# Designed miniproteins, single chains, continued (5), part 91

Each design is a single chain, and the fold is of that chain. pLDDT is the mean over its residues in the fold that is shown.

## One batch from the design tools (miniprotein)

Design m19159
Fold by ESMFold2-Fast:
Structure m19159 (fold): chain A 69 residues (1-69)
Amino acid sequence: SQQQLAQLQQQATQLVMQQAGVDPALAQRLVQDEIQRYDPAQPAQRQTELGQQLEQLFIKAHQLQQQLA
């Protein structure tokens, strides 16, 4: 659902803010770009716990966005 996508995007935005130390507006833009540009052939090279959580959220958000398209 669109509500679930919004929830995942919000969670990912907060994790990006914590990991990259950026403001909410920039974090939201980075999350949107990552979801739209997500390529399973070139997964994110994130080794931290936050990085792994972000990758999982992007996968779920990408799948949900494809279902809504």
Scores: mean pLDDT 69

Design m19160
Fold by ESMFold2-Fast:
Structure m19160 (fold): chain A 83 residues (1-83)
Amino acid sequence: AEEAIREAEERVEELARRVQEAAAAGLTEVAQATMQRAAEAAERRRAEAEAAEAAGDLETLARIALEIAEEARRALEEALAAA
């Protein structure tokens, strides 16, 4: 359980750093596309995340965070390839 949480934290931190680097480099569209995909992925999982949080199910929350980060990472790579 702790390992899944740590992996999720690392993935989220790495993604945030890459988005910040893209924005700092003037690639605003890439940063925005990544953030938008993350928001959409989070919205689709909102009810599940709220239920997991209410239950104290940190492992499920970590899994949801990883899924959101992975979907956003794919959007980042797609936007970079299109730039």
Scores: mean pLDDT 81

Design m19161
Fold by ESMFold2-Fast:
Structure m19161 (fold): chain A 82 residues (1-82)
Amino acid sequence: MKTIKQVLEDMLKEAREILKKLEEYRKKNPGDKRIDFYIEVAREAIKRLEEGIKKGEISLDEYFTLKATLDGLRKFVEELEK
């Protein structure tokens, strides 16, 4: 069974990979405000995940919000790859 710390570290790794992909797409599509918006969303998610890992605690509301945010970020990257 994964610990909460392992779950948050897995989410952080995914969020960082998504941010890297978004920054590469921004270079290819300068001026796409949607990519800029999702880069900001990814950076905020990373910050919140790092805080949760540092504290060793996360509320259920924060966890579900971050999970939904990562799901949205993943779908946006998938649409950019098509």
Scores: mean pLDDT 84

Design m19162
Fold by ESMFold2-Fast:
Structure m19162 (fold): chain A 113 residues (1-113)
Amino acid sequence: SEKTREEIIKIFEETKKELEKLRKEAEEKFPGNELLLNFLNDVILGVEAAIKAVKEIKDPKKLIEIIETIKKAVEDLYKEVAPKLSEESQKIAEEAVKIFEEAAEKAIELLKK
């Protein structure tokens, strides 16, 4: 339904705001940590891709597949960068992944109804 799509867009827009706030905190706490900051930016780009998919793709099954693909890409990128981060930087990266995963799972659940 159109109402379900509007709800999902709102979820991802709020998720983007949370991730942008987390990125600002990361810039302040770890100035010059380009690996962390670039990772956080890539997660934000993942959210933007999800918003675009929700706006453009009418088939709920195809939309679920795309959101799951973006989620997997974010998780795979985290596995690549996490071992290269300090323990404190890794906690911020973990929080970003969790924020995205929770939003993606909620969106998928709404699309399955």
Scores: mean pLDDT 90

Design m19163
Fold by ESMFold2-Fast:
Structure m19163 (fold): chain A 70 residues (1-70)
Amino acid sequence: SSQQILNITKDTLVQMSDLIADYLAQVRQVKQTVSDPQQRAAQLAKLDAQLDARLAELYRTFQQRLEQAE
């Protein structure tokens, strides 16, 4: 139903918001603590890859929930 789809979408947006907030906090921490430019770039790249993986997992869960909602 439209209401079930809306609720699934809202739940997914909340989870996405939490993932992004965690990512931004970690980026801020790296920028404050890592003085070496090469090491900083490597750590930021790792955080980007981790965010991409978590968003991909959230997207898979979102699609599965939509399929079950009819």
Scores: mean pLDDT 88

Design m19164
Fold by ESMFold2-Fast:
Structure m19164 (fold): chain A 79 residues (1-79)
Amino acid sequence: LERVAELAARARAGDGAADRELMALAQELLLSPDEALRRYALDVLLEHLRRKAAEAEARLGTDAEAAVAGSEAALRAAL
């Protein structure tokens, strides 16, 4: 559990290697017979991704945010 949190913190700091290891470890924990471990892995991963998405959104600015949202909606409609 502590390793997952540590990797999440490093990935948040921009460590791509830690992000990949976190994904692999979370995948392994999701296969665990322990429901609490699976739930913890999902919660940590979800919170980390939400924070990273918010940071990227702030970095890109409102104009880029609107462009990305519009592009995604158009692609989804075309499919």
Scores: mean pLDDT 68

Design m19165
Fold by ESMFold2-Fast:
Structure m19165 (fold): chain A 75 residues (1-75)
Amino acid sequence: SAMEREQKRRGAAALYDAIHNQGSRKLDRAAMEAILREAGVPEEDHETLLARAEALGGGMVLLSREEFVARLLAP
């Protein structure tokens, strides 16, 4: 649904912002999951978004905010 997509978009954007704005960029899975939960991402979507973020690894710092969000929300 549009609402679920918007929640996922907000979660992905919040995760990107946390990675880039904290200076340390050392977010473990638990910290990333907490960010998604705080952003209102449905629990069932956490595993998919976290797996995609982890798959990007160090490469995520080379992506723009829009590119990162698009990668996490890819079908």
Scores: mean pLDDT 75

Design m19166
Fold by ESMFold2-Fast:
Order: structure tokens, then sequence, then C-alpha cells
Structure m19166 (fold): chain A 66 residues (1-66)
């Protein structure tokens, strides 16, 4: 994944966590979000390019929820 694709994944995850914060008060630090994105990128290196952004966001959300 390019730096731009990683940043897009981070922006999408940040948007999702803001919705979660408004809905139920769950808050994540910027460090937690960044680490989840980095680990998701590592775990999804071989993902299909057509679905890569979706798979990375879903994986990052799973990591963040742990």
Amino acid sequence: ASPAEIQRTRQLLQSIVKIEEKANGTTYTEDQIQRAVQEAVRLTADADPLTATFVRVATAMDILSK
C-alpha cells in the first residue's frame, strides 16, 4: 500500500471512530488508531487491490476493538 492509501485508510477509520464516539462515548487515542492502521496494513499486504481499502479498514477496526 502507498502512503496515500495508508492515509486514506486512517481517515476512514477516524471517521468511523468519531461516529462511535457520538453514538456510545467510546474514544480512541490517535496512537491507538495509527497502530491499528499500521498492523492492518501489515496483515493485509496480499489483499485484492479492488477491496484492499475495505479489508484494511475492517482489519484495523477489529484490532482497535481488542
Scores: mean pLDDT 77

Design m19167
Fold by ESMFold2-Fast:
Formats: sequence, C-alpha cells, structure tokens
Structure m19167 (fold): chain A 71 residues (1-71)
Amino acid sequence: SLAEEAQRAREEVERRRAELEAAGRLTEAERREADLAIRLAELLIELKDESLEKQEEAAKALHAEMQAAAA
C-alpha cells in the first residue's frame, strides 16, 4: 500500500542520514532534505485514503517549503 511504501521510504532516508552523519558527510542541506522527505512520507501515510488532488496539493506545499529553505 501507499502507506507501507511511505514507511519503508522514511526508514531508508533515516538510515542514509545516520550513515552520512557517522561518516562526517552530513551537510545542513542534506539534513534538511532528509527531514522534508520524512515529512512527505508521514503526510502521504496520513492522506492515503484521500483523493489524488489532496495528495497533490500536499506535495506542492512541501515543494514550496523546500524552495523557501533553499533560498
């Protein structure tokens, strides 16, 4: 299901972030990207039974937040 795939993706992102941090290679940008990816996964889990339009709006909102964070 979408929720299960989102949970697996979140676990993978958390694992990669931990590996980069242990290696001393985790930058602020990479940490921020990982945090936003985790938030997106959590949002998709929450909205798994919602319409595609609502899921798209949520994804666009997070994309805008990523752009603001990069600026």
Scores: mean pLDDT 74

Design m19168
Fold by ESMFold2-Fast:
Structure m19168 (fold): chain A 56 residues (1-56)
Amino acid sequence: EEVEKKIEELKKSRDEAKKKLIDYYNSQGKPDEAEKALKAIDERTNELIKKLKEES
């Protein structure tokens, strides 16, 4: 329950970070870099979720 709540919060933070990164790189005229940054955010979020599950 608490782990699931933290995972949900991480996913929400991930989605907000993705939106900001897309807006930022689009403003810089670098949409390809946005895609790479989105992958990095997904990998980081997965790592944090794994750590939370292991600590539970």
Scores: mean pLDDT 79

Design m19169
Fold by ESMFold2-Fast:
Structure m19169 (fold): chain A 78 residues (1-78)
Amino acid sequence: MEAVEKARKALEEGNKDEAMKYVQESIKEADRLEKEGKYLEAARVYSEAAFIADKLGDTELAKQLDEKARESLEKYLA
């Protein structure tokens, strides 16, 4: 199961600490995908992590992750 899927499950179960842990793991995974040139996959992971961060109340992190997703998508389309 991908880190973002684990974050979603933890959020659904009400375990906010576990959900944020997997959001941070998802960010590391997306950063690695971007370094590998897998921009579409990176954009998807950043976007999904942003959604979960927003649901956890971290609106600033969510905004930063949405920006990273947009930047990765632009690199994919270039």
Scores: mean pLDDT 86

Design m19170
Fold by ESMFold2-Fast:
Structure m19170 (fold): chain A 106 residues (1-106)
Amino acid sequence: IDIDALAKSNVIELTVKEKEIFEDLLKDKITSEEALNKIISDNNLELPKSLVNAIVNKQYKTAGSILLFLMAQAKNHKEKKKYRVIQLFMEVLLVKDNIKFSEVNK
């Protein structure tokens, strides 16, 4: 997995700290829950409990639907960028769990 290629495909510029979180997650140095909490904290995000629970419980279709709704409701590009980082995080989890991205959207 190339984190830089994934970020570019999503039109996201990741901070050095965010890249380290994703790399540590892929190397099993941190848990998915720890990585998610670090990303939330770093981006000063307040996510709905339903979204966090869906991600932690590997309910990626539900999590994706909630995230798309939040992105649609975001009032400015800065807020949308924060949600795109969470979207990239979910894509990294899908690859780690060997789930195809197309299967989440069916």
Scores: mean pLDDT 72

Design m19171
Fold by ESMFold2-Fast:
Structure m19171 (fold): chain A 111 residues (1-111)
Amino acid sequence: MVEVRAASPDEVEVLEDGRVVARARFRVEGDTAYITSVEVAPEHRGRGYGRLALAGAMALAQAQGARRAVLEVPADNTVAIRTYEAVGFRQVGERPGDPPLLLMEADLPAA
C-alpha cells in the first residue's frame, strides 16, 4: 500500500507498506512555496515516488495559501527535471553555475 502524508507543516512523506520511501520539503513565503528538497530512497527510484512526494508538498502548500511553487534544479539533472515537469513545473529562468541552475515554477490554484 502506498500512502502520502504530511509529516509536518512543511514536509510530506510517501510510505510503501508503512516504510518512508520518499520525502519532499518546502517553505512558504507570502504566496510562494519554495520546494527545498525532493528525496527518494535509492532502492525505490524510478517508481514515481518523487512525483507523489512533490505533488503532496504542492497540495499542502496550496492549503496554506501558496499560489505558486518554485524550485531550482541543475540543468543536467534530467531525471529531476522530468519529475518536476510531470507535476506542472515549467522553466521560467536560469542562473549561471556549473552546471547552470534552471528556475522552475508551477501554478497552484486558489482553494
Scores: mean pLDDT 82

Design m19172
Fold by ESMFold2-Fast:
Structure m19172 (fold): chain A 82 residues (1-82)
Amino acid sequence: SELAKKFEEYRKKLLEIFENNKYSELSDNELFFVAVELVNNGYVEKLEDGSYKDKITKKVSKSKHEALKAIYEYLKKKKEEG
């Protein structure tokens, strides 16, 4: 569907913004969407013990939800620091 295609293009754009360190220009809501895309696009790995390691904070979390929260808080701090 056209809507699904536009959503995929938006997701790719969010990842590109993060990779180019332009996320400081984003709103807090857009940073949350960046964190979601990072979790879903290989920046969080499920380990054999069922935990989740993220490449952004380098932290091991008990769930995808905890990993998402850690990434989001990290991105917000980075935005505030400039």
Scores: mean pLDDT 80

Design m19173
Fold by ESMFold2-Fast:
Structure m19173 (fold): chain A 55 residues (1-55)
Amino acid sequence: MLKELYEKAVKNGAKVLPIGDFFRGILERMDKSVVENLLKDLIKQGKVLEGLEDI
């Protein structure tokens, strides 16, 4: 699950990037598979976006 990858990345010292409510609203409307692919790409770069565990 994406949430597990997110939590492990944060625990391993990945950079947590804050997102605004505006961007969060956009991501909520996107297809979950598209969001998952974006998050996986960021995790590979050592980054995570705050609040995207369940989108």
Scores: mean pLDDT 70

Design m19174
Fold by ESMFold2-Fast:
Structure m19174 (fold): chain A 80 residues (1-80)
Amino acid sequence: MKVTVVMEDGKKVELEVPEDASLEEVLEKLEKEYGLPKEIVEKLKKAFELASGLPAEKIKVSENEVIDIKKALELLEHLE
């Protein structure tokens, strides 16, 4: 399954994940393969968990979904 990620600098990357992948798995792959800092991964988990009311491992991603990291970080920064 293919998802589009907008990185913290606004760069778009296409990520291939299993069809039943969770948000946690997507974020772990971004940390491992694209060098997303652990601190940013933790902030994103918090932001998505607050928005969904679910832990990151329970949040499922769909094919061709756009995960906008830059927007999520900007929203979290504004709230704190």
Scores: mean pLDDT 77

Design m19175
Fold by ESMFold2-Fast:
Parts: sequence; C-alpha cells; structure tokens
Structure m19175 (fold): chain A 101 residues (1-101)
Amino acid sequence: MIVWLGAPPEEVDRVAEAIEAAGGTVKHKIAVVGPLMNRPKELPDDIEIVHASDLEKLIKEVDKVVLVGDESSSPMGGIYVDTTAIKLKVPVYTAEEVLAA
C-alpha cells in the first residue's frame, strides 16, 4: 500500500514500479484525512481519500506500507499510519528506502 503525503505523481509512479520490480503488488494508493488533517490540494487521479478511522481495515489487507512524500507536510497522516501499522505488525517504509533497494 502507498500512502500519499504530497509527493509529485512521478514519485508515486517510481515507487509503484520499484514495488512491482521487487515482485510486490500495489493494492491501494491512499491519502489519509481526519481530525487535524486537512484534505490535500492537487490530489493525483489514482489516489483514494481514506478517513483515518478506516485505515486499520486497509492496512490489515497488505504486507507492507510505503509513505511517499514529505511527512513534515502531513505529520499527523504519517503518525496515524505508523501507529496503526505498528499495532498490526505491518512494516512501514519510506519512498527513499524502497527506491534504494
């Protein structure tokens, strides 16, 4: 699963290609919204908006989560993803970690 944190569409595409090249499958591309998290401007067409309360259901269906973009642009979004993934024992990676592999 890819979580969008304000990255350009080209960066999202590069991360998706790297996941697929490693034998993975991108099941979800999401942007997280909720209390204290503003709805992003200029959302890429293939990114689904998901409320933080629904995040646990999606993370349960995936083997890993990849954060794409700058966490400082959406610090609460990153925190919600990280805390939920840790609870569910699903690993969280950055775009940089995926692209370096």
Scores: mean pLDDT 73

Design m19176
Fold by ESMFold2-Fast:
Structure m19176 (fold): chain A 75 residues (1-75)
Amino acid sequence: SMKEGAKAFLDLAVRRFLELAKKLGLMSPELEKEVAAIEEQARQEIDKATSEKEMNDALTKAMTKLHQLMVERLK
């Protein structure tokens, strides 16, 4: 289903983020908690979505938060 696809994409993006963070030496318990919170919120928003637009908005929001989190860790 579309929701399963959205969650699979989210899972892959989170895994890739964590792998990159480990490679760059940026991993911390705090970062892991922040990433887990972003993933959980996005999963809930995908489950509540009633349209493709709402699912895409949830994914875009999650990706934006992950990007910002990485940028802040590189400063």
Scores: mean pLDDT 86

Design m19177
Fold by ESMFold2-Fast:
Structure m19177 (fold): chain A 68 residues (1-68)
Amino acid sequence: MSAEEKLELARERLREKAKELGLKLDSISSLVLDDGTVIVVGYDKAAKKLLIVEVHEGKVTVKIVDAV
């Protein structure tokens, strides 16, 4: 899977999970690590929540954390 494919997958998972959780993402940041891992982070300022999606070696991990 290319970095572009991983980024698209991570963004799609982020959108799906944000909709499921009723989050309004005010900002979205992404980074690609040297090993090809892609991380996308969405921030809901009103809810004070970070939604984090990581794609590592075809495995997708989703985390929600308090942004305090």
Scores: mean pLDDT 82

Design m19178
Fold by ESMFold2-Fast:
Structure m19178 (fold): chain A 93 residues (1-93)
Amino acid sequence: SDEGMKLSVEIAKELKPVIEEFKKKNPELYEKVLNDQNLLESHLPSGLYALSQGDTETARTMVEAFALSTYSSEFAKKMTEIDEKVWEKARKE
């Protein structure tokens, strides 16, 4: 449904500041992840919906977020918390 797809875009927008904070706290790990071409390519499917809508910024954010979650359990936890909060708010409205 279009509603579920829109929520995915909102999740990506919420992830952007979390990625920026991760970069500030873990700059060497962040750089290592972004230079891992095989890892980034394996997560390209996570950006497909945003790409289909012409939203390359959201697509890039989703790919980076999934790649970072592979290297950091702390980041993976933040992604899960954002997902749960976005869906909880949508369910209440």
Scores: mean pLDDT 77

Design m19179
Fold by ESMFold2-Fast:
Structure m19179 (fold): chain A 109 residues (1-109)
Amino acid sequence: TISDIVEEFIRRVEELRAKASPELAATLDKLLENFRRVQREIEEILKTEDPKTAAAKGEVLFGSWATMFTMRLWELKKIYPSEKALLDEVEKEIEETLEKLLKYFKEYE
């Protein structure tokens, strides 16, 4: 389910957060909170729209989120160059999660 995909992403990023400096960890917490807000918007869309429209809107919203989050990670790699490897792993988790969500929404087409 979409909930399983989201919870797995959060768990993986929380594991990476445990290896981060306190300053970077606080920033990652804020980014995870932004992801939970996006998830709540998708859940509302799924309740109020037909499945095909909900899938299309979900794809756009998650795609936009992934782009913005990736751009923020690029900024963080400049601020925390010693933690670039950890931030690269966070970026990979974003890409894999987006792919899983897009495959999920495709089932409703």
Scores: mean pLDDT 79

Design m19180
Fold by ESMFold2-Fast:
Structure m19180 (fold): chain A 92 residues (1-92)
Amino acid sequence: MTFTITVPAGGSAEVPLNLELKEPAKVTATNTGDASGTVTVVFLDEQGNILASVVVPAGGTGEAIVPPGKVAKARVFNDATSGTATVTIKVE
């Protein structure tokens, strides 16, 4: 399953995932666009608890394992001082 989100420089955005995982899943986050820095992707349950986080360099890819259970959303932070990040999140 694949999700894409666009985040302006110094901003954050949330994408609803609404997943219920029976087993741990590998998540891959890819940062494209023209952002000059890293992005941080945080996976949250319905209560806002952090399940996993991934730091993704400019033009790069990061991976993490999300535990089984409810994954409500991903929150993406673009720590760049300039440029928009386009983040693609793949769940396997």
Scores: mean pLDDT 81

Design m19181
Fold by ESMFold2-Fast:
Structure m19181 (fold): chain A 65 residues (1-65)
Amino acid sequence: MTAKEAADEIVNLIKSLKDKLSIEEIKEIAQKKAEELLSKFSEDEAAEAVARIVQTLAEVAEEQK
């Protein structure tokens, strides 16, 4: 699994949870998944993946207004 594939899986998970959980609960889940991703890949390899996760969390936070 590449860092990009792992990020895509996390992004899809966040989107699936946006109607079921609060943004704070989604952030906790996403943080755990991002920590797992960072443990498997170097910071340089994971940088783009982490940016995509952060952007998706921001979009979900806006949708829950």
Scores: mean pLDDT 78

Design m19182
Fold by ESMFold2-Fast:
Structure m19182 (fold): chain A 79 residues (1-79)
Amino acid sequence: SAEQEKIMEEFKKLVKEIKDLIQNEDISDPEAQKRLEELEEELVKLGQELAQYGTPEQQEEAKKLLGELQKLLAEALAA
């Protein structure tokens, strides 16, 4: 449905914003940490909606994007 497509597009946009923040800003900065936490909260909410209402293809894509994001976060925190 159009609603499911909208949720998926918002999820992808949010993943890109989080990735850009991790790559372009110092995540040890309190302001950057606050923005990251706010974006992560929204990502969890959209991920739950996709898990419940998304197509199998959308759910698989979301899982892959989350995995990539978790790897980037782990690498940034290890630096």
Scores: mean pLDDT 81

Design m19183
Fold by ESMFold2-Fast:
Structure m19183 (fold): chain A 94 residues (1-94)
Amino acid sequence: SLLDEIEREMLRIYMAATQSAEAARAAIRAFRDRVEGLDLPPELRAVLEEFAERAERIVDEHADDPAAMAARIGELARETARRLRELVEEQERR
């Protein structure tokens, strides 16, 4: 499913962050490119764009601390996954 694919891409950013800030930035760029190519409802697109912006900020703030960077991105990915599931459930109720 689309949500499963998005969650896998967020997990890839987390895994990249455990390696380096450079790897994390490359993974975020790939994520942004993928999101631009998807025909998404505006609400879902906004959440994904916010995720990418916040992830980039975490990388910038924690570039010299991969453990802290990965932990923060992991927390953000879990929060984003919950928001996406809630939005999909709301759309199914409409």
Scores: mean pLDDT 85

Design m19184
Fold by ESMFold2-Fast:
Structure m19184 (fold): chain A 82 residues (1-82)
Amino acid sequence: PVFPRSPEVEALERAVELARAGASVDEVAEVLHTELGVPEDEARRAGEVLVKGARTGKVAYEVGGRLIVVSTGVVKSPFHKR
């Protein structure tokens, strides 16, 4: 199914962008905790999964023992230069 763009998707894209830019798990977890309301402990765990998953084009996070996988196209290249 196709989902419309939402603040939740944009927050996830920001977390993935930080992960791909070389941000620490703590920085990614802070975005998840602050913008998505994920508990701090789960946000840290999800941050680890996101940092690893961002490289494969998938965004996944775990909340309360549930694994949520979101394919958001990972961070787009800011410039498609040649």
Scores: mean pLDDT 59

Design m19185
Fold by ESMFold2-Fast:
Structure m19185 (fold): chain A 100 residues (1-100)
Amino acid sequence: KKLSVEELVEKMREIEEKILEAAKNKDFKKAKEYLEELQKLVEEAREGSEEQKKAAIKQLEEMIKRLSELKKEEKDEETKYYLDLLIDQYEKIVEALKKE
């Protein structure tokens, strides 16, 4: 189903807040599940308009910044490792959108 730019950004923000909450609770299994939902939504944007792609990229880049700030404040090395994996997955999604 064809989403507007506004609808896409709003749905992305909803999923991203769930990812962020799961990460703050150190529930990286749930964070990964929500990231998979986000990736499916972003795949719809890849087939969409240039405006949808740009909006999706901007939203993903803002989330990378938020996760990076969480990593900077984190003192547990194992939690930092999982945050780094989550950031790497976001960066791969951004690169895929920029290329296609």
Scores: mean pLDDT 82

Design m19186
Fold by ESMFold2-Fast:
Structure m19186 (fold): chain A 100 residues (1-100)
Amino acid sequence: GALSQEAIATGQAQGKLAELAMAQAAEAAAATAKNEVEAQVRAALVLARALGDEAVAELLELVLEGRVTEEEAVDLLRERLPEDEARETAEALVEVQKEL
């Protein structure tokens, strides 16, 4: 049977905002200024929370606290991304964490 339109719309919105949150986190990893990096991570966290994406929100909270490990980031991201992309994103988030 077809998925309900509400389920499809919710999944699509969550997917798009998870992608936006991850893109902002990746841009933060490329930033040279600590204040810009922190602002981008906090913006991504607000977006993840607004969508109810608890996994992405938890990951970004750990980044802000300086407590994320590559393995934990991969475990959280593999529900959203292929394993290879999850690993690359996890490495980027660990680097962002070092800049905070």
Scores: mean pLDDT 73

Design m19187
Fold by ESMFold2-Fast:
Structure m19187 (fold): chain A 70 residues (1-70)
Amino acid sequence: AEEVERLIEEIEEKIKELEEKRSTLTGAAQLVGDAEIKKVKEELKEIKELLKRGEYEEARNKAQELLDSL
């Protein structure tokens, strides 16, 4: 449980960094950045739902995969 919560916190920090970087971009780069941020937020929501259901191993694996992709 604590390990997944820590991974979630790290992912949330990475999302903030992505949002700050994307605020400085324009045109096509900004659109790509917005799509990436949206996808990461959707994945994070799924991880939080898995954790609520007690599916600890699946939540941990998805959280690690998402963090590694960032």
Scores: mean pLDDT 79

Design m19188
Fold by ESMFold2-Fast:
Structure m19188 (fold): chain A 88 residues (1-88)
Amino acid sequence: MIREALETLARAGQALAPRLSDAQKAAVAKQADQIKQQLIAQGVPPDVADVKAGSQALADAARSLGLDDLAEQVRQAGDTVVAGLLAA
């Protein structure tokens, strides 16, 4: 389950990369870092925070491009990885 969800996130990133400018990619990375730091400050483990922040930023980027189905797929994959990490 976790491996498949991670593969889904990786493929979504690859699909979005050619559609994003360098400035948009930098903005996604900055948003992910901001969310990650907030989660870590709240006591979330760094690995869980990284996945949750990355999937949220990637889903937001997909929505900004009108790719609502891809955004939902990224959100669900991120939730699956987070749930698996918290259960371990």
Scores: mean pLDDT 82

Design m19189
Fold by ESMFold2-Fast:
Structure m19189 (fold): chain A 72 residues (1-72)
Amino acid sequence: SREELLAELERLRQELRELAARETDPEVRASLQHLVESLDAVIEGLRAGRLSDEEVRRTIDTVRMFLDTVRR
């Protein structure tokens, strides 16, 4: 549902912010901050009805793959 997608985006946004705050590599930190800004735009687009559920799910999958890479 839209509410479940919003909850997942908010969770990922919080997780990215916490990682950015703890990250010591400036390039990785900048990438994390950019992803937070991108998720803010996706959340606004979803709330405004401008994004499809499929597009939002692809964004969630992409962010999860990035997080898996950064955490290693």
Scores: mean pLDDT 82

Design m19190
Fold by ESMFold2-Fast:
Structure m19190 (fold): chain A 70 residues (1-70)
Amino acid sequence: DLVKVEFEVDGKKYTSYVSKEALKAAMEAARGYLQARRPDRKVEELPISNEAVQKLMKERLEADREERAA
């Protein structure tokens, strides 16, 4: 099954259809990024809609797609 995911990176909106597994991996990468950026804060207190987080998720999902295409 594919799920619809929307990103906003560099002021541009992207829509992608990704596997639930790839989305989970991207979410975990985003949580790690948020925690590293604000180690004194809980990850839930940082907005997932942050542009840098959206960029990280997009790059992770695109990398997964490229690995599957290779």
Scores: mean pLDDT 65

Design m19191
Fold by ESMFold2-Fast:
Order: structure tokens, then sequence, then C-alpha cells
Structure m19191 (fold): chain A 87 residues (1-87)
């Protein structure tokens, strides 16, 4: 599934950010668990897109600007790839 591959790529990117910023490991692991849940329940495209927008808002509130910008960049790139894969 193209969606499953994109979610696994995003999980990998979030793990890389967690290794770079260990103080945010728990926050990023929570996001990774959310992505794993979306795969387990076979969430629709619309449900995945909504979850990503909610994750962006959450990271903006909870993380320092530099970490938030790196995470949001990966979420934005995932969203663009997901929308393109659905065309």
Amino acid sequence: SPIEKLIEELKKKLKEIAEKYPEYKNLLEKMILGLEHLLEVKASLEEILRAIEEAKEYIKEEADKEVAEEVIKELDEFEEKLKKAAE
C-alpha cells in the first residue's frame, strides 16, 4: 500500500528527529504510536490528513521552535506525498 509506505517513512523520520533531540523522545514516540494506530485501524485518507493537522497543532504548542519546525516540515512533506498518491 502506498499509504503504508508513506507512514513507515514518516515514522522513520520522526525516529531520526528523536535521536537528534533526545529530550523530545517521549513526545515523538507518542506521535509514532498514533501513526501505528492509523495503520492498525486502516484509517481513511481523510482521517489520516486530519490526524496530521492535529499533530502539527500539538507540536507547535508543546515543542521548542527549532524542533517544531523540523517535525512540521516532515508532516508537511508527508501530507503532500499522501495527497499526490491519492490522485
Scores: mean pLDDT 85

Design m19192
Fold by ESMFold2-Fast:
Structure m19192 (fold): chain A 102 residues (1-102)
Amino acid sequence: TPAAALYLGKAADILGFTKEKNKASKIGFEALQSGVVTKSTYNDLLNTIGEENFARLIKYIDEKKISNISELKGVKLSELPAAPSPEEFKELLIKAGFPKSL
């Protein structure tokens, strides 16, 4: 969903995955404003966050059942889990509300 793209973008920016301040949040916000998460939105998030870090982040959010983004404050990159398998990553993307056809 567009809200999921914004949530993950904000999470990535809080954790310092992006070199440009608020870049991932901006990508997610643009998806929310358009009402659509496209393959382009997904690719922009992957390129901005990095595929491995994006996969690790989405797994962390799922495992910790993060309900409030402020819970990510002070989390270090080293605390994130190892990158999931491609199959697990796909299931995590669907569970987070990304479209099944990316």
Scores: mean pLDDT 76

Design m19193
Fold by ESMFold2-Fast:
Structure m19193 (fold): chain A 59 residues (1-59)
Amino acid sequence: MSTASLMAGIAVRNMLTKSQEEIARIVAEELVRRGLLPAEVLDWDIRSLSDVERALEEA
């Protein structure tokens, strides 16, 4: 029953999740722009740079 602690944890997690997704999407968009990944990759459930890196290695 620690609402303040829970909300702090949610805020940090949201910041990390959004930062990860933001960076991952920027990288994915750059790779798509360079022709290394198909545009459909931008519609994937990309959550981290590891997802992007794995997609690039699979290509």
Scores: mean pLDDT 70

